Designed miniproteins, single chains, continued (3). Designs and how they scored, part 41

Each design is a single chain, and the fold is of that chain. pLDDT is the mean over its residues in the fold that is shown.

## One batch from the design tools (miniprotein)

Design m9414
Fold by ESMFold2-Fast:
Structure m9414 (fold): chain A 77 residues (1-77)
Amino acid sequence: AEEAIKKAEEAYKKKDYSNTLGYLREAFDEASKVTDPEKRRELARKIAELAMKILKDSGANLDFDEAVESILESLES
């Protein structure tokens, strides 16, 4: 999950949104397999941070804490 997040961040720096979203999806799938709740929350925060940057670039506005909780709940489902 952390490796996929790092790759997503590198793709985002290049404005390669297609690959950024692909790596974020991979990070989400890997994070869903993490059994440690604290580690899942940490990964959810990192995923939300990068997702918020992409959404901001497109003009959308979301609450960061709400985004983190939404991702975390999805990972626990």
Scores: mean pLDDT 73

Design m9415
Fold by ESMFold2-Fast:
Structure m9415 (fold): chain A 80 residues (1-80)
Amino acid sequence: SAEEVLQEVQLYLRMVGIITELWILAKQLAQSNPELAKQAAQEAERFDELLKQLPNMSLEELSALVDELDARLDALRAQA
């Protein structure tokens, strides 16, 4: 339905936002904490790969994935 498509688009944009924040974190940490920067970049790359499966994901699966990535970003920021 149109409503479900809009919800999927909103979750997609949220995912893109989290990936962007992971890349920003990686760049900010590159000099002071290269190992943590590498972890942030690896999470961003992993998620870019998962985006290829987006058309085959349910709304529930997509929502759970967004929640997982928000939690991972927060955990990496807490270590910085």
Scores: mean pLDDT 84

Design m9416
Fold by ESMFold2-Fast:
Structure m9416 (fold): chain A 98 residues (1-98)
Amino acid sequence: QLLEDRHAISRYWAKAFIKRVRTLAPQLTPEQQALLDRLIAAAEALAAASLEEFPAAHEAYERAYKELMAALTPELQAQLEKAHQESVREGKKKYLAE
């Protein structure tokens, strides 16, 4: 049940996250932009993942997220974390409304 809830919620927040995280792109170096593209691809996969695929898709997302975080300045790290937190909050709200 907890895994099923996490999977259902991730379908909502992953799409919201992609929209928010793209606002960072103009501030990034080409190398950081490549890492952002990988994170967006992982988030798209997470949004499309079946319950069976979810653990692997979530692990891939976390790896891409950590890799981008390690490449960013503290200011950009704070922006990425805020985008993630706001997207998870939005995803939970949408899940509860449906």
Scores: mean pLDDT 84

Design m9417
Fold by ESMFold2-Fast:
Structure m9417 (fold): chain A 65 residues (1-65)
Amino acid sequence: MSPQEAARAAERAARAGDAEGAARYAKLVHDSGNTGGALGAAMGAQAEGNAEGARAGTVYAHSAL
């Protein structure tokens, strides 16, 4: 799954109230997107925001701790 595809999946899960799904997709963006330079950074930021909106918390902050 591409970082962009994962980021969109995280947004869709968040809108559906699926906090677990949003967190899983945000992690995929983090793991794959951070190796994509500017595009990866943008996708990671978007997925992180979506995960927060879903009450999944900031999966990037959690995984960094």
Scores: mean pLDDT 57

Design m9418
Fold by ESMFold2-Fast:
Structure m9418 (fold): chain A 80 residues (1-80)
Amino acid sequence: SLDGVLREGRARLDRLSSMPLYTTQERRELANLRDALAALEARHEAGYDSPREEAILLMEMTVLLSAIDYLITRLQKKEG
């Protein structure tokens, strides 16, 4: 469900926010990911006129989850 995917996105951002960020660029990337999630949450809260719009939101959220995972992986490589 979209609610489940949004909840997962929030959990992943919470995890990312707890990790050490060493550069201004990393902090900017985190801020951009937070803004992207907030925008998708706002669109979901506002509602949609068709099943197509819901499917598009789900796809965009899947892309955002992948972007968050990619940053987590990059930060983990700096720790080891």
Scores: mean pLDDT 81

Design m9419
Fold by ESMFold2-Fast:
Structure m9419 (fold): chain A 85 residues (1-85)
Amino acid sequence: KEAEKLAEELIKERIEELKRKGASESQILALEIALKIVYKTGINAAKAASETKDSAWKTLAQSDIEYLRSAGEFELAEALEKLLK
């Protein structure tokens, strides 16, 4: 549950930063939706990996991390990566 709160806070901070830089409303909304979907899926995968110790769930979470890195969201990617430990 605390991991979800951390993810939500990071997403909120990122969106606020983009608003300050004058990004369009459609760009901000698209990013918010994408980040919430990817991060929520990764958190669930990380939790499953922790509970079952199944490498398949770690692989799923890693794919979400790589997506975030490719999108330039390095801080969110690092936070999600730590959930795998």
Scores: mean pLDDT 65

Design m9420
Fold by ESMFold2-Fast:
Structure m9420 (fold): chain A 95 residues (1-95)
Amino acid sequence: SPIQQLIQQLEQLIEQAKNAKTEKELLDVLDQFMDVVSQAIDLITDPSVRQQLLNLMKSLQLNFTRYVQKGDLEGAKDTLVSYGQRIIDLLRQYL
């Protein structure tokens, strides 16, 4: 299904985030992750789930940016992985 393909892309991006060695690599992964989640939201008709995904995206971006601004690459990475997994788990309910 289209959602299953997007979930596979998100899982791959989580693995890329875990292996990121630089701030630039991690920012590039976040940008790609947000784009794929936006595509997934367009496939979801349930307004409650769309809102939950939007809230997770906002929380991810806010917390990620805070860690990056502090130079805490591991904190930023952990944030992307944790919120990213929550987004993936929510999307899996729509397979």
Scores: mean pLDDT 90

Design m9421
Fold by ESMFold2-Fast:
Structure m9421 (fold): chain A 69 residues (1-69)
Amino acid sequence: DKVSQAVKDFLLSLGYSQSVAEAVANAVKGLSLDDIGGAVEDALLSQGYPGMVASAVGEVVYSYLKENL
């Protein structure tokens, strides 16, 4: 999935670990672009990240994909 791969690569570029990037990429696999932000947020919350961080990263990932896909 092109979207899943782009999410993984982008999170790795932000300094997230391989395990976190893969977990988030798996959570967004097969989703439409409009569902990505929420799925990224939920995946990061499940990894133990604070709500503010998870929400902000979800928004940034959505904006990045919208501009680059």
Scores: mean pLDDT 82

Design m9422
Fold by ESMFold2-Fast:
Structure m9422 (fold): chain A 90 residues (1-90)
Amino acid sequence: HMSLEEIAKELADILSGKVAPGLKLPDNVEKYKGKTLQELAKLSTEELIEVLKEIRDNALDKDGGPLSRLLKGLTDEEIEKVAELAKKYL
């Protein structure tokens, strides 16, 4: 199983477009509907945390692809740490 730091590095790779470039956010993330995952890299840490929690709560593996799989089973506190670390790696 991945550590929070490993999850954060993979999240940073997704957000930077190294993984799944041009992949759009799931339709169930209403606030950011139609945005690419790379657009999330431009958000503040607080806004990123909000979106990641929404993806975790609403996305299934099929909905968010690599991002939903990465966030599955994380607590709110773990998502906050992952978002802060991912921003450090961007």
Scores: mean pLDDT 73

Design m9423
Fold by ESMFold2-Fast:
Structure m9423 (fold): chain A 113 residues (1-113)
Amino acid sequence: SAFEIVKQLIKEGLRFYTALAYGGKYGSVEEVNKVIDEKLAELDKKLAENGLDGLPDDELLKLLRMGLISLPSIDQLKQAKAALQTLKKQGIRPDVLDKAIKDIDELIKSWER
């Protein structure tokens, strides 16, 4: 289903950000930024292929918060947030990371209520 594909893409995105923070395998901030841009473009393409294009990030997060899309565990979300914060301290794409950190933080808070 379209929702199963979206769930997989979100999980892969969080894994990707976590791997970047802890992997240390990218030699420069520019190289990491390029990989992030490529992953975001891939996510946009997959959403379009499944008729979910045009959904703003806030709407996608609403679906996640409502449990219509399976989320990673709270512990996995906290780990992903920590990874993104590490990348931000390294000067990597604060425009992308600030939004991602905020969105993950709002998900964590909604689930800890």
Scores: mean pLDDT 62

Design m9424
Fold by ESMFold2-Fast:
Structure m9424 (fold): chain A 93 residues (1-93)
Amino acid sequence: ELEELVRRALEHAEKAAVAAANGDAALAVRYAQEAREFVEKALSVPGISEEQRELLERALEHLERAIEAAKAGDFASALEYAQRAVELLSEAL
């Protein structure tokens, strides 16, 4: 179930990055929030490795920054934070 949750988070983080690249603040916020929720669920799974926990916590921080950047209309920063979250989530798989 951990792998499925991380994969869902990755898919939503990728969609958040695309929305940010297109200048769609509402959609970028929504997808980043959905990705954050899947990361939070993944972090609650018993027996995750220390390395997976660190990657997921870093991804969570970047998703939160992406949400705030998108809300501020800073699409360049929102895109960069969302892309960094994508990289971290991919490493956690």
Scores: mean pLDDT 90

Design m9425
Fold by ESMFold2-Fast:
Structure m9425 (fold): chain A 71 residues (1-71)
Amino acid sequence: DELVQEALKEIGEAVKKAESLSPEEKQLYIAIETGRATARVLRKLGDEERAKELEKQIEELEKELKKLREE
């Protein structure tokens, strides 16, 4: 419960920060930050395999965000 509340707070702050970004950057940024918070919760629950899979998906989203920022 406390872990979920902490993750939701982090996601909420990410959404607030994303308000200053372009719509496309906002969507990717929120997805990345939500994924990171979720992976952290999964690791604390002992589900390292699922956390690792999610981290790989986040890495691909970060590459897309980098490409978008370059042009």
Scores: mean pLDDT 80

Design m9426
Fold by ESMFold2-Fast:
Structure m9426 (fold): chain A 60 residues (1-60)
Amino acid sequence: DKLAELDAIVQRDLDEFRRTTAALLAAGKLSQEQVDQLRALLEQSLRDVVEPLREKILAE
């Protein structure tokens, strides 16, 4: 299932992002504002890449 594989990749990357940003925030290396900005950029990037891939998979 190509959709399940895509969702697994997305979930893995989101989990890694969340873990890394939480560690950096706890260490005082990132502010909450920087984490929020990075999250927004990641979500936009995922929409730009993932949505076209989902449409392509569903069209097959």
Scores: mean pLDDT 79

Design m9427
Fold by ESMFold2-Fast:
Structure m9427 (fold): chain A 74 residues (1-74)
Amino acid sequence: SEKELKEAKEKAKEALEELYKKTKEWLIANGKEELLPQLEAQYEGLLERIEAAKSVEEAEKMYEALLEAMEEES
């Protein structure tokens, strides 16, 4: 349903926002502020992809990928 798709997109956007915030804070704390424009571009690109998702499954897969990205140390 449209409601379920909207809820899945919101959940993915919340995960993206949290990842963006944490990555930004980490870059600043580690003297890598020069990478902030790249982070901003990646954030905006992922946000557009989430908004373009056509199914709950597609949005949920993006959410899962974002959770995995938050666990990466590289």
Scores: mean pLDDT 81

Design m9428
Fold by ESMFold2-Fast:
Structure m9428 (fold): chain A 80 residues (1-80)
Amino acid sequence: SMIEEMLKIEDEVREILEELLKLNAPKEKIRRVVLNEAEISLAVMALLNVDLSEEKKKELLEKVKKALEESKKILEEVKK
């Protein structure tokens, strides 16, 4: 289901954030991933609590996937 996919992404971004904290990443990089996690959490809340159209649900999933990819890129840059 879309909700299961979004919850998996939320867990992945949380793990990225924990790794960035362990690496003592720059505050700006940590801040960006914290904002990405917040955006994902809001999308999950919307999906659970609002009767959204299928199109809107797809838009939220795409937004959440983009936040995950940006967070992965930030972790990759910090590990260089």
Scores: mean pLDDT 86

Design m9429
Fold by ESMFold2-Fast:
Structure m9429 (fold): chain A 84 residues (1-84)
Amino acid sequence: MTYTVTAYVFKEGDRLVGVFVVEEPGKEPRYLRAGRSEEEAKELYERALKEGTIVATATAEGETVEQAIEKAERLAVRKLLEVL
């Protein structure tokens, strides 16, 4: 089974904020952010899309959700460093 995770990095004021979108076969997408509820993570993501504040995005696949998250985060940080 393959899990797909996309990391979105966006600006909120002068800060950079990240959200992970986890896609599992046969399930609705899940929205993850450390220290926040899934509802709050989804709201932050939708606002960033609407306001066009996304500065980096990266997608990764893994045999586990954890592996896909770790890969997506690493790729997103790398992309972010290239634009700073």
Scores: mean pLDDT 79

Design m9430
Fold by ESMFold2-Fast:
Structure m9430 (fold): chain A 95 residues (1-95)
Amino acid sequence: MKEEIIKEYEKAVEEIGELAAKPETTPEELIAKGKELGMPLLGEYAAAVKEKDVEKAIKLLEELVKEIQEKLGLKEEERERIEKEFKEMVEKLKE
């Protein structure tokens, strides 16, 4: 059960990250993609990053991590990995 949800989450992060890396991608497209993948908070987070709204992005990241933790009962290591992937995505979008 947990492995399937984690795999679905990883797929969503990859797809949204690739979409966000394209300069022509709009925040609305990222939000729509997040909803399509069943991860609306992830799409909103990516949109906030694309808009360079750091304060909104931090709040959405905290909500997303909390939601995933609550749904999956994630171990500390898994939560840290998810946070690291998000940070790497943000860093790549800045460069």
Scores: mean pLDDT 73

Design m9431
Fold by ESMFold2-Fast:
Formats: sequence, C-alpha cells, structure tokens
Structure m9431 (fold): chain A 83 residues (1-83)
Amino acid sequence: STAARLEALARQAGLSEAELRRIVARALAEVLGIPEATLLAMDDAQYDALLDQLKASHSDAELQAMLKAINDRVEAELRRRIA
C-alpha cells in the first residue's frame, strides 16, 4: 500500500516523527494552499475539522486527486533524503 511504502521510506531515511510531520505539512500546504506554519500549529481537532470541510466541499474524485498529490510530494521528498 502507499502508506506502507511511505513508512518504509521514512524508516530508511532515518527521519524523526517531527521531521516527517514537517514533510507532510509542506505537502499539505502546497496542495491545499494553507500556510505551512498554520498546519504545523494545528491540533488533532483542527485537522478533523479541516478534513470534514474538505469532504463537505469536494467530490470523491477531487479528494482522491488531492490525496494522490499529497502522497506523491511526500514520496518525492523522502526519496531525495535517501539519495
């Protein structure tokens, strides 16, 4: 699965949870147009509210495209750190 592949790449790169969180936040910022600093300051409840808003305002196809774009950006950055 994509999640298992990304987890394996993160382990291979030797990343901390904080470093992985920053990579994910940057990918989210680029895809969603939300400032990276805003995403890094958000708690779990704020992330749940954001996800609910995205689901309410987008089709399933749009959500799938956004998730793919986020995952592709995360994978590209993880691969750069291994190389």
Scores: mean pLDDT 84

Design m9432
Fold by ESMFold2-Fast:
Structure m9432 (fold): chain A 86 residues (1-86)
Amino acid sequence: SELEAEVERRIERNAERGRQSGKDTAEAMGLSPEEIEKRAERSEQEMRALAVLRYGVGPERVKEAQETLKKLSEERRKDIAERLAA
């Protein structure tokens, strides 16, 4: 439906904003190009998943978004632990 298409466009706009925010933050921190891309992709995935949860686009996609956020949370915890160990 038209409404479903508009929701998908809004989800992708949130993902794009997340990618740009993650890239800008990583660049400001002086990270390597590889680490900038990694952080941009992670922020994009997080913002897309959060938007899916916000718009409630059905139980299957909500479940996938929750699993994505769990995975990203685990990756962030690992990165923090590695940084603290250094």
Scores: mean pLDDT 87

Design m9433
Fold by ESMFold2-Fast:
Structure m9433 (fold): chain A 88 residues (1-88)
Amino acid sequence: VPEGLREFGKKLIEMGKKLLENPSKELAEETAKLLEELAELLRRTGAPEELVKKLLDAAEEIKKLAEQGKIEEAGKKAIEAGEYLLNF
């Protein structure tokens, strides 16, 4: 895994853990934006479509969960996305 992807994976896991400890809709929305920005950068640099799709799907789910007030579930999705990046 490129160092940049590993650091993003760690950051996503940390953000997800913070969402589980102290649920915040704003932090969930920021987490989704980070995933969208990362996916767009990866797409432009020729990353595999599967990786880009996984990050965009995670961002969409996190946004939907945040809108529904399911912040803990949004945090779990952020952790899953971060773990995916660490194991890619």
Scores: mean pLDDT 82

Design m9434
Fold by ESMFold2-Fast:
Structure m9434 (fold): chain A 88 residues (1-88)
Amino acid sequence: AVEDLLAMLKTAKEKMTEEELKKLVELAKENAEKYVEEDGAENTLKASQTLIDLANQVIAKDPSLKEVANTLIEIAQIYRDAAKKLLE
């Protein structure tokens, strides 16, 4: 889990530009409500919280990945907040 995410974030840091990471955040903002409606708010809330927790563990293990991990945390927070709103 954390080792797999660490490997993925290392690859993202090497292969993705800052502009490409920003586009992923923009896509999350555009698609979050639809995704939550299709996948389910409870499932999305749990998955997003798990991703935030794993990303923080990656930062602790390898601080050089902090920028890309923070981008993933931002994306996960967008989905989490959309899920919380739907559960109202």
Scores: mean pLDDT 82

Design m9435
Fold by ESMFold2-Fast:
Formats: sequence, structure tokens, C-alpha cells
Structure m9435 (fold): chain A 64 residues (1-64)
Amino acid sequence: MPGPAEGVPHADGTLTLTGGVLDEELARVLATNTQIRRIVLRGVAISDEARAILEAAGIEVVRE
């Protein structure tokens, strides 16, 4: 892949992801970012394990 998928963090700690897959590995990376409080998924497939990791880190996951 020529570059990583685009994600836009907002001042309120919201990150919007569009397209692709949010797997366990990506969820662990996102969970280490102390600025993220909420993730909005648009057309993104998420595993139950990935959701559990994010929720355990105090991150709200919303699917649109």
C-alpha cells in the first residue's frame, strides 16, 4: 500500500475512520493514543476483539 488510510482526529478526541478493517492490531495501536476518546466507523468492519480492546481503554466506538 502506498500509504496508510486517512483518519482525522478532532479537538474533542473523536477519530473518524472510513473504509477498511479495524482489527485487533489496529485497535491496540489506537488504544495507546491518549488523545482518542471516541471512534466513528463509516463502512469499516470491526472485530469483537478490536471493539473490546478499544472499550477497555475508555474509547467509545460508534458505527455509522
Scores: mean pLDDT 74

Design m9436
Fold by ESMFold2-Fast:
Structure m9436 (fold): chain A 77 residues (1-77)
Amino acid sequence: SEILEKIAIALQTMGEIYQLLQDALNKGYLSEEEKKELMDKASKVLVAGLSLPVEEFRARAEQTLAEIKKIIDQKKA
């Protein structure tokens, strides 16, 4: 079904996000390139079937990425 296809895409993309975050956490920094890649992947989850307004989703994603970077930077210090 269409719903199952959207869920499958969202789950696969979330797995990719998890792996990227795990790699960033292990090396102790989040680059601008990785931040862009995370934003692109978050946008794919939105397209795959979330019912959030695009602007609100982007704002939340950017806030979450800022928090993740802060945690990684604290671990590196």
Scores: mean pLDDT 70

Design m9437
Fold by ESMFold2-Fast:
Structure m9437 (fold): chain A 60 residues (1-60)
Amino acid sequence: MSEEENKQAREKNAKAAREAALAAGASEDQWREVEKRALSGKDAHESELNGAGGVARATS
């Protein structure tokens, strides 16, 4: 079902976001918030996260 597909995508995004936050030295509160945001689908562009979520945080 589409909902299962969306859940899988959100879980993958949340996992990647959490790992990126942990790699950046984020606290437990910080990576929990990041994971929560990714699970909600807010700002979760999977293609964008796959490109930018590779631990690379560029400052503009």
Scores: mean pLDDT 63

Design m9438
Fold by ESMFold2-Fast:
Structure m9438 (fold): chain A 82 residues (1-82)
Amino acid sequence: MVTSVRFLEPATLEQARKAAELFREMAEKELGIKVTARPVVRDGVARIEVLSDATTPEQISKLVELLAKAAREAGIPVEAKE
């Protein structure tokens, strides 16, 4: 399943890479869920592509919160998408 957050302003590729690494570590450590998080550049803007095996709404919600937390730790202001 695909999980996403909305970036409130453009991120650099370095910030996206840091956020992706932190998110992967937090998801495995706190939820035991394996995720694939990749920094990508699309239309000249850095983004994070996320894939996970999360199937329940509760798991998805927790992953969205962790992704938002990882992005903020990397210096990216974000809003978690419902």
Scores: mean pLDDT 71

Design m9439
Fold by ESMFold2-Fast:
Structure m9439 (fold): chain A 113 residues (1-113)
Amino acid sequence: SLKEKLEELRKAFEETFDELIKKYSDNPKVVETIKKVRDIVLKGLDEIIANADTLTPEEIIERLKKVRDEVNKLIDEALAKSTDPEEQKALKEIRDLVNSFFDELIELIKKEA
C-alpha cells in the first residue's frame, strides 16, 4: 500500500539522517541544522501518513512540496550565515540529500496514482 511505502521511506530517511548526525558530530552548528531538517521532514511525513487514506495523490504531492520548501528555506538561511567552507559543504550535502529524497518520493506517488 502507499501508506506502507511512505512508512518505509520515513524509516529510511530517519536512519540516513541519524548517520549524518554521527558523521558531523564534531560540528555543532551542522548537527543543529541536521536535527531541525530531520524534525521538519519527519513531522511532515507523519502528518501525510496519518491522512494517507483521505488525501488524493495530488494533495500528498502538494504537502510534500511544502515540506521540501520549508527545509530548503532553513538550509539556505544557514548557508547565508555560514563563512566556514566545511560547514557550507555539509549544508549543501544535506540540501542535495533532502531534495533527492523528495524527488524520489514525489515520483513514487505519481506512479501509484
Scores: mean pLDDT 88

Design m9440
Fold by ESMFold2-Fast:
Structure m9440 (fold): chain A 90 residues (1-90)
Amino acid sequence: MEKAKKYAKKLKDIVEGKSILSEEEAEEFNEILKKVFEKLEEYAKEKGIDNSTPRSEIYEEAAKYFKEEGNEEYALLFETIAKIVKKDEE
């Protein structure tokens, strides 16, 4: 989980055009994404969120939830992913 904050910041910088991932960082980030996806599925199931809800909205809600829980690393990671997913949905 210590890497979640690092990748949240890195993703934000990439979305803003300020940085890129190395091949090694991309592989490590994919492992983090897998764990984040598992957490998102758990969150959605617990909150009764259905498959008709845009994934970007689910990520935004999850980010808010984790921020309120004091999990700033997951909050930043979900906020960053929400922005990327929303861009891909356009």
Scores: mean pLDDT 68

Design m9441
Fold by ESMFold2-Fast:
Structure m9441 (fold): chain A 77 residues (1-77)
Amino acid sequence: KGAALTYNNLGELYLSLGRLDDAAASYEKAAQIRESLGDLNGAASVYEDAAVKLEAAGRQDDAAKLREKAAAIRQKL
């Protein structure tokens, strides 16, 4: 959990700095860590929240990719 939170916070920091590729990668890593721990609801929520933030920053393709990952996880629940 701590590692996932760290990557999520890093994603928010990169987003605030306009480093959108680093932000996307950090959010994806946070969700992957949650998924590896069996926290599927947490992983889906990270992808969903990150997609909203990246779309607001103009990264529509990255946001769409993260939404697809979230939807795939939600189908397993």
Scores: mean pLDDT 83

Design m9442
Fold by ESMFold2-Fast:
Structure m9442 (fold): chain A 85 residues (1-85)
Amino acid sequence: SDEKIKKELLRAADRLGEIVTQDLGPEKGQQFRDQLVEAINNNDYVKFYDIVLQMMEQLSEDSQLQAGEVMQELEGRISGIRGAS
């Protein structure tokens, strides 16, 4: 359901925001999280992924790997939700 998908996107936004906070500081992390949450609330999933990709270019190699793991887990969870319908 859309509600389950949004819940998983919000969890990913929180984890990604923490990664950005650790690498680039709390102001940048909060700004990034707020942008992701806005995209989720607008059902603009293309914008959600675009924001993530643009941010990954600014991250350290280790933070990029961590963010990549979050995105892989997110895609697996969304695929599971869609497969259950």
Scores: mean pLDDT 85

Design m9443
Fold by ESMFold2-Fast:
Structure m9443 (fold): chain A 85 residues (1-85)
Amino acid sequence: SKGEELKKEVLELLREYAELLKEKALKDIEEGKGDVSEEELKKFLEEQMKQAEEWLEEKLDDIELLEELLEQAREAVEKAKKLLE
């Protein structure tokens, strides 16, 4: 279904976003700007991804919402990439 396809695309972008946030957080830790452990950060991101997948599964019939989320996820990824430059 279109909802399932959009869910997969949103989750792929959210995974990319999570990896970019992890890179930024690890860089901040190395520069002495953070105190979160790598293991705690990984566990937090994995839990957030699981919650996002479960929430999106309940929204498969809301195509307009999923398309809006896809656009927001793309924007978030692009902004995160710029922060790592």
Scores: mean pLDDT 79

Design m9444
Fold by ESMFold2-Fast:
Structure m9444 (fold): chain A 69 residues (1-69)
Amino acid sequence: GAMADARAAGEAARLIVQSVGKTPEEAEKARQDVEAAMLAGDREKAIETVRKYGGETAAKAFERWLERR
């Protein structure tokens, strides 16, 4: 359901942001903000949140993850 999808997206964002060298605290903030955006149905805001915390490479990885689901 929407809640499970939002949680999965948040976790993907956390791992992606952490993988590009950001702190666990920054990755956790990205997880929370992405989960909130996905629950609101705002996919574009979720992608922009990953870009804000992790940069363009992270945002592109997150877009690819969303396409796979």
Scores: mean pLDDT 87

Design m9445
Fold by ESMFold2-Fast:
Structure m9445 (fold): chain A 67 residues (1-67)
Amino acid sequence: SAADAALDAAFAAQEQANSDAAAARATAELKAAGHNVTVEMRTVTFRNPETGRLVEVEVPVVTGSAA
């Protein structure tokens, strides 16, 4: 339904915002520690507890390596 779609969209937006914030912090911390940082976008599936449906969210994945 439209209501379920709106709930899924809100859930996906919140999960993406949380992931973006975490990735930004991780990137800053790794760079401050002198690491090379690579950020790639990856589709991750989350279950929305309000609708019971699976929602795909594109989230940044941060990896660090020694400089």
Scores: mean pLDDT 85

Design m9446
Fold by ESMFold2-Fast:
Structure m9446 (fold): chain A 86 residues (1-86)
Amino acid sequence: DYLDQARRYQRLGDRHLRRGDLRSAALHYSYAGVYYRRAGQYLQAARLYQRAADVLGQVTDLPQVVRDQGVQVSRQSARSMLQQAK
């Protein structure tokens, strides 16, 4: 069930965020966004992709080019999901 997978990854992201594991939090929020998208929950997918971008932007132990690319991809995914939320 895509919705159950989305909720699982969102909870894992929240757990990593609370522990200060920003890279892992961003990754799990991105996976949650993918599964919300597959479940047809475009507004929730947009929210999780935006959260992934915001958290990834705070990661300091990645090369800036890699971080900036990841943030851009996640923000583009969020915008795409907002356009599909009808």
Scores: mean pLDDT 86

Design m9447
Fold by ESMFold2-Fast:
Structure m9447 (fold): chain A 108 residues (1-108)
Amino acid sequence: SDSDILNELNSLISNGKYDEAYKLGRKNLSSKNLDVRVAAAEAYILASLNDPKKYGYSLLFDLLTGRANVKDTYLAFQHVAENSKDSTIVTTARGLLDTITYAYGNPL
């Protein structure tokens, strides 16, 4: 269920299991549940911060292969950028929003 996915994403993030959180998040970036999309986007941000060489470009690959919807992914990162209290997460989310805009134009 969406609740089970959200609980698992939050648990993986809270326990610093960013590789597992990234993999689960990747499957859920286009979820109809906004909370699940936001948790998925947060998993990308935290994985990127912890291993930028491994995860820094994987979001673009997911968007190019159709695994992630551009508009839904943009909205999820925008929500994280606007609501996170962590300045590093906010800065990283804004960088990812700029990257999506550069690659695809304004998706909104």
Scores: mean pLDDT 78

Design m9448
Fold by ESMFold2-Fast:
Structure m9448 (fold): chain A 74 residues (1-74)
Amino acid sequence: MEGPATQAIRAGDLRSAAQIVADFLLTSQVVRSREELAALPLERLRALVRQLFGDSVTDEQAEEIARLVRELAA
């Protein structure tokens, strides 16, 4: 799937990818607030990142993106 977030991951820019993920989760109402996003368990957020990017992200990259998303939300 083509998209700015996938291209950011391929370029190694995990922070930009994390920002796009955070904006998507808030806009799509997967979470109701930034506080709720920051409180999500890393395992659930990592699973959401894997669902969005599939094979375009490694497990380690998915965990780093999840951690950065939580930091951006806080």
Scores: mean pLDDT 76

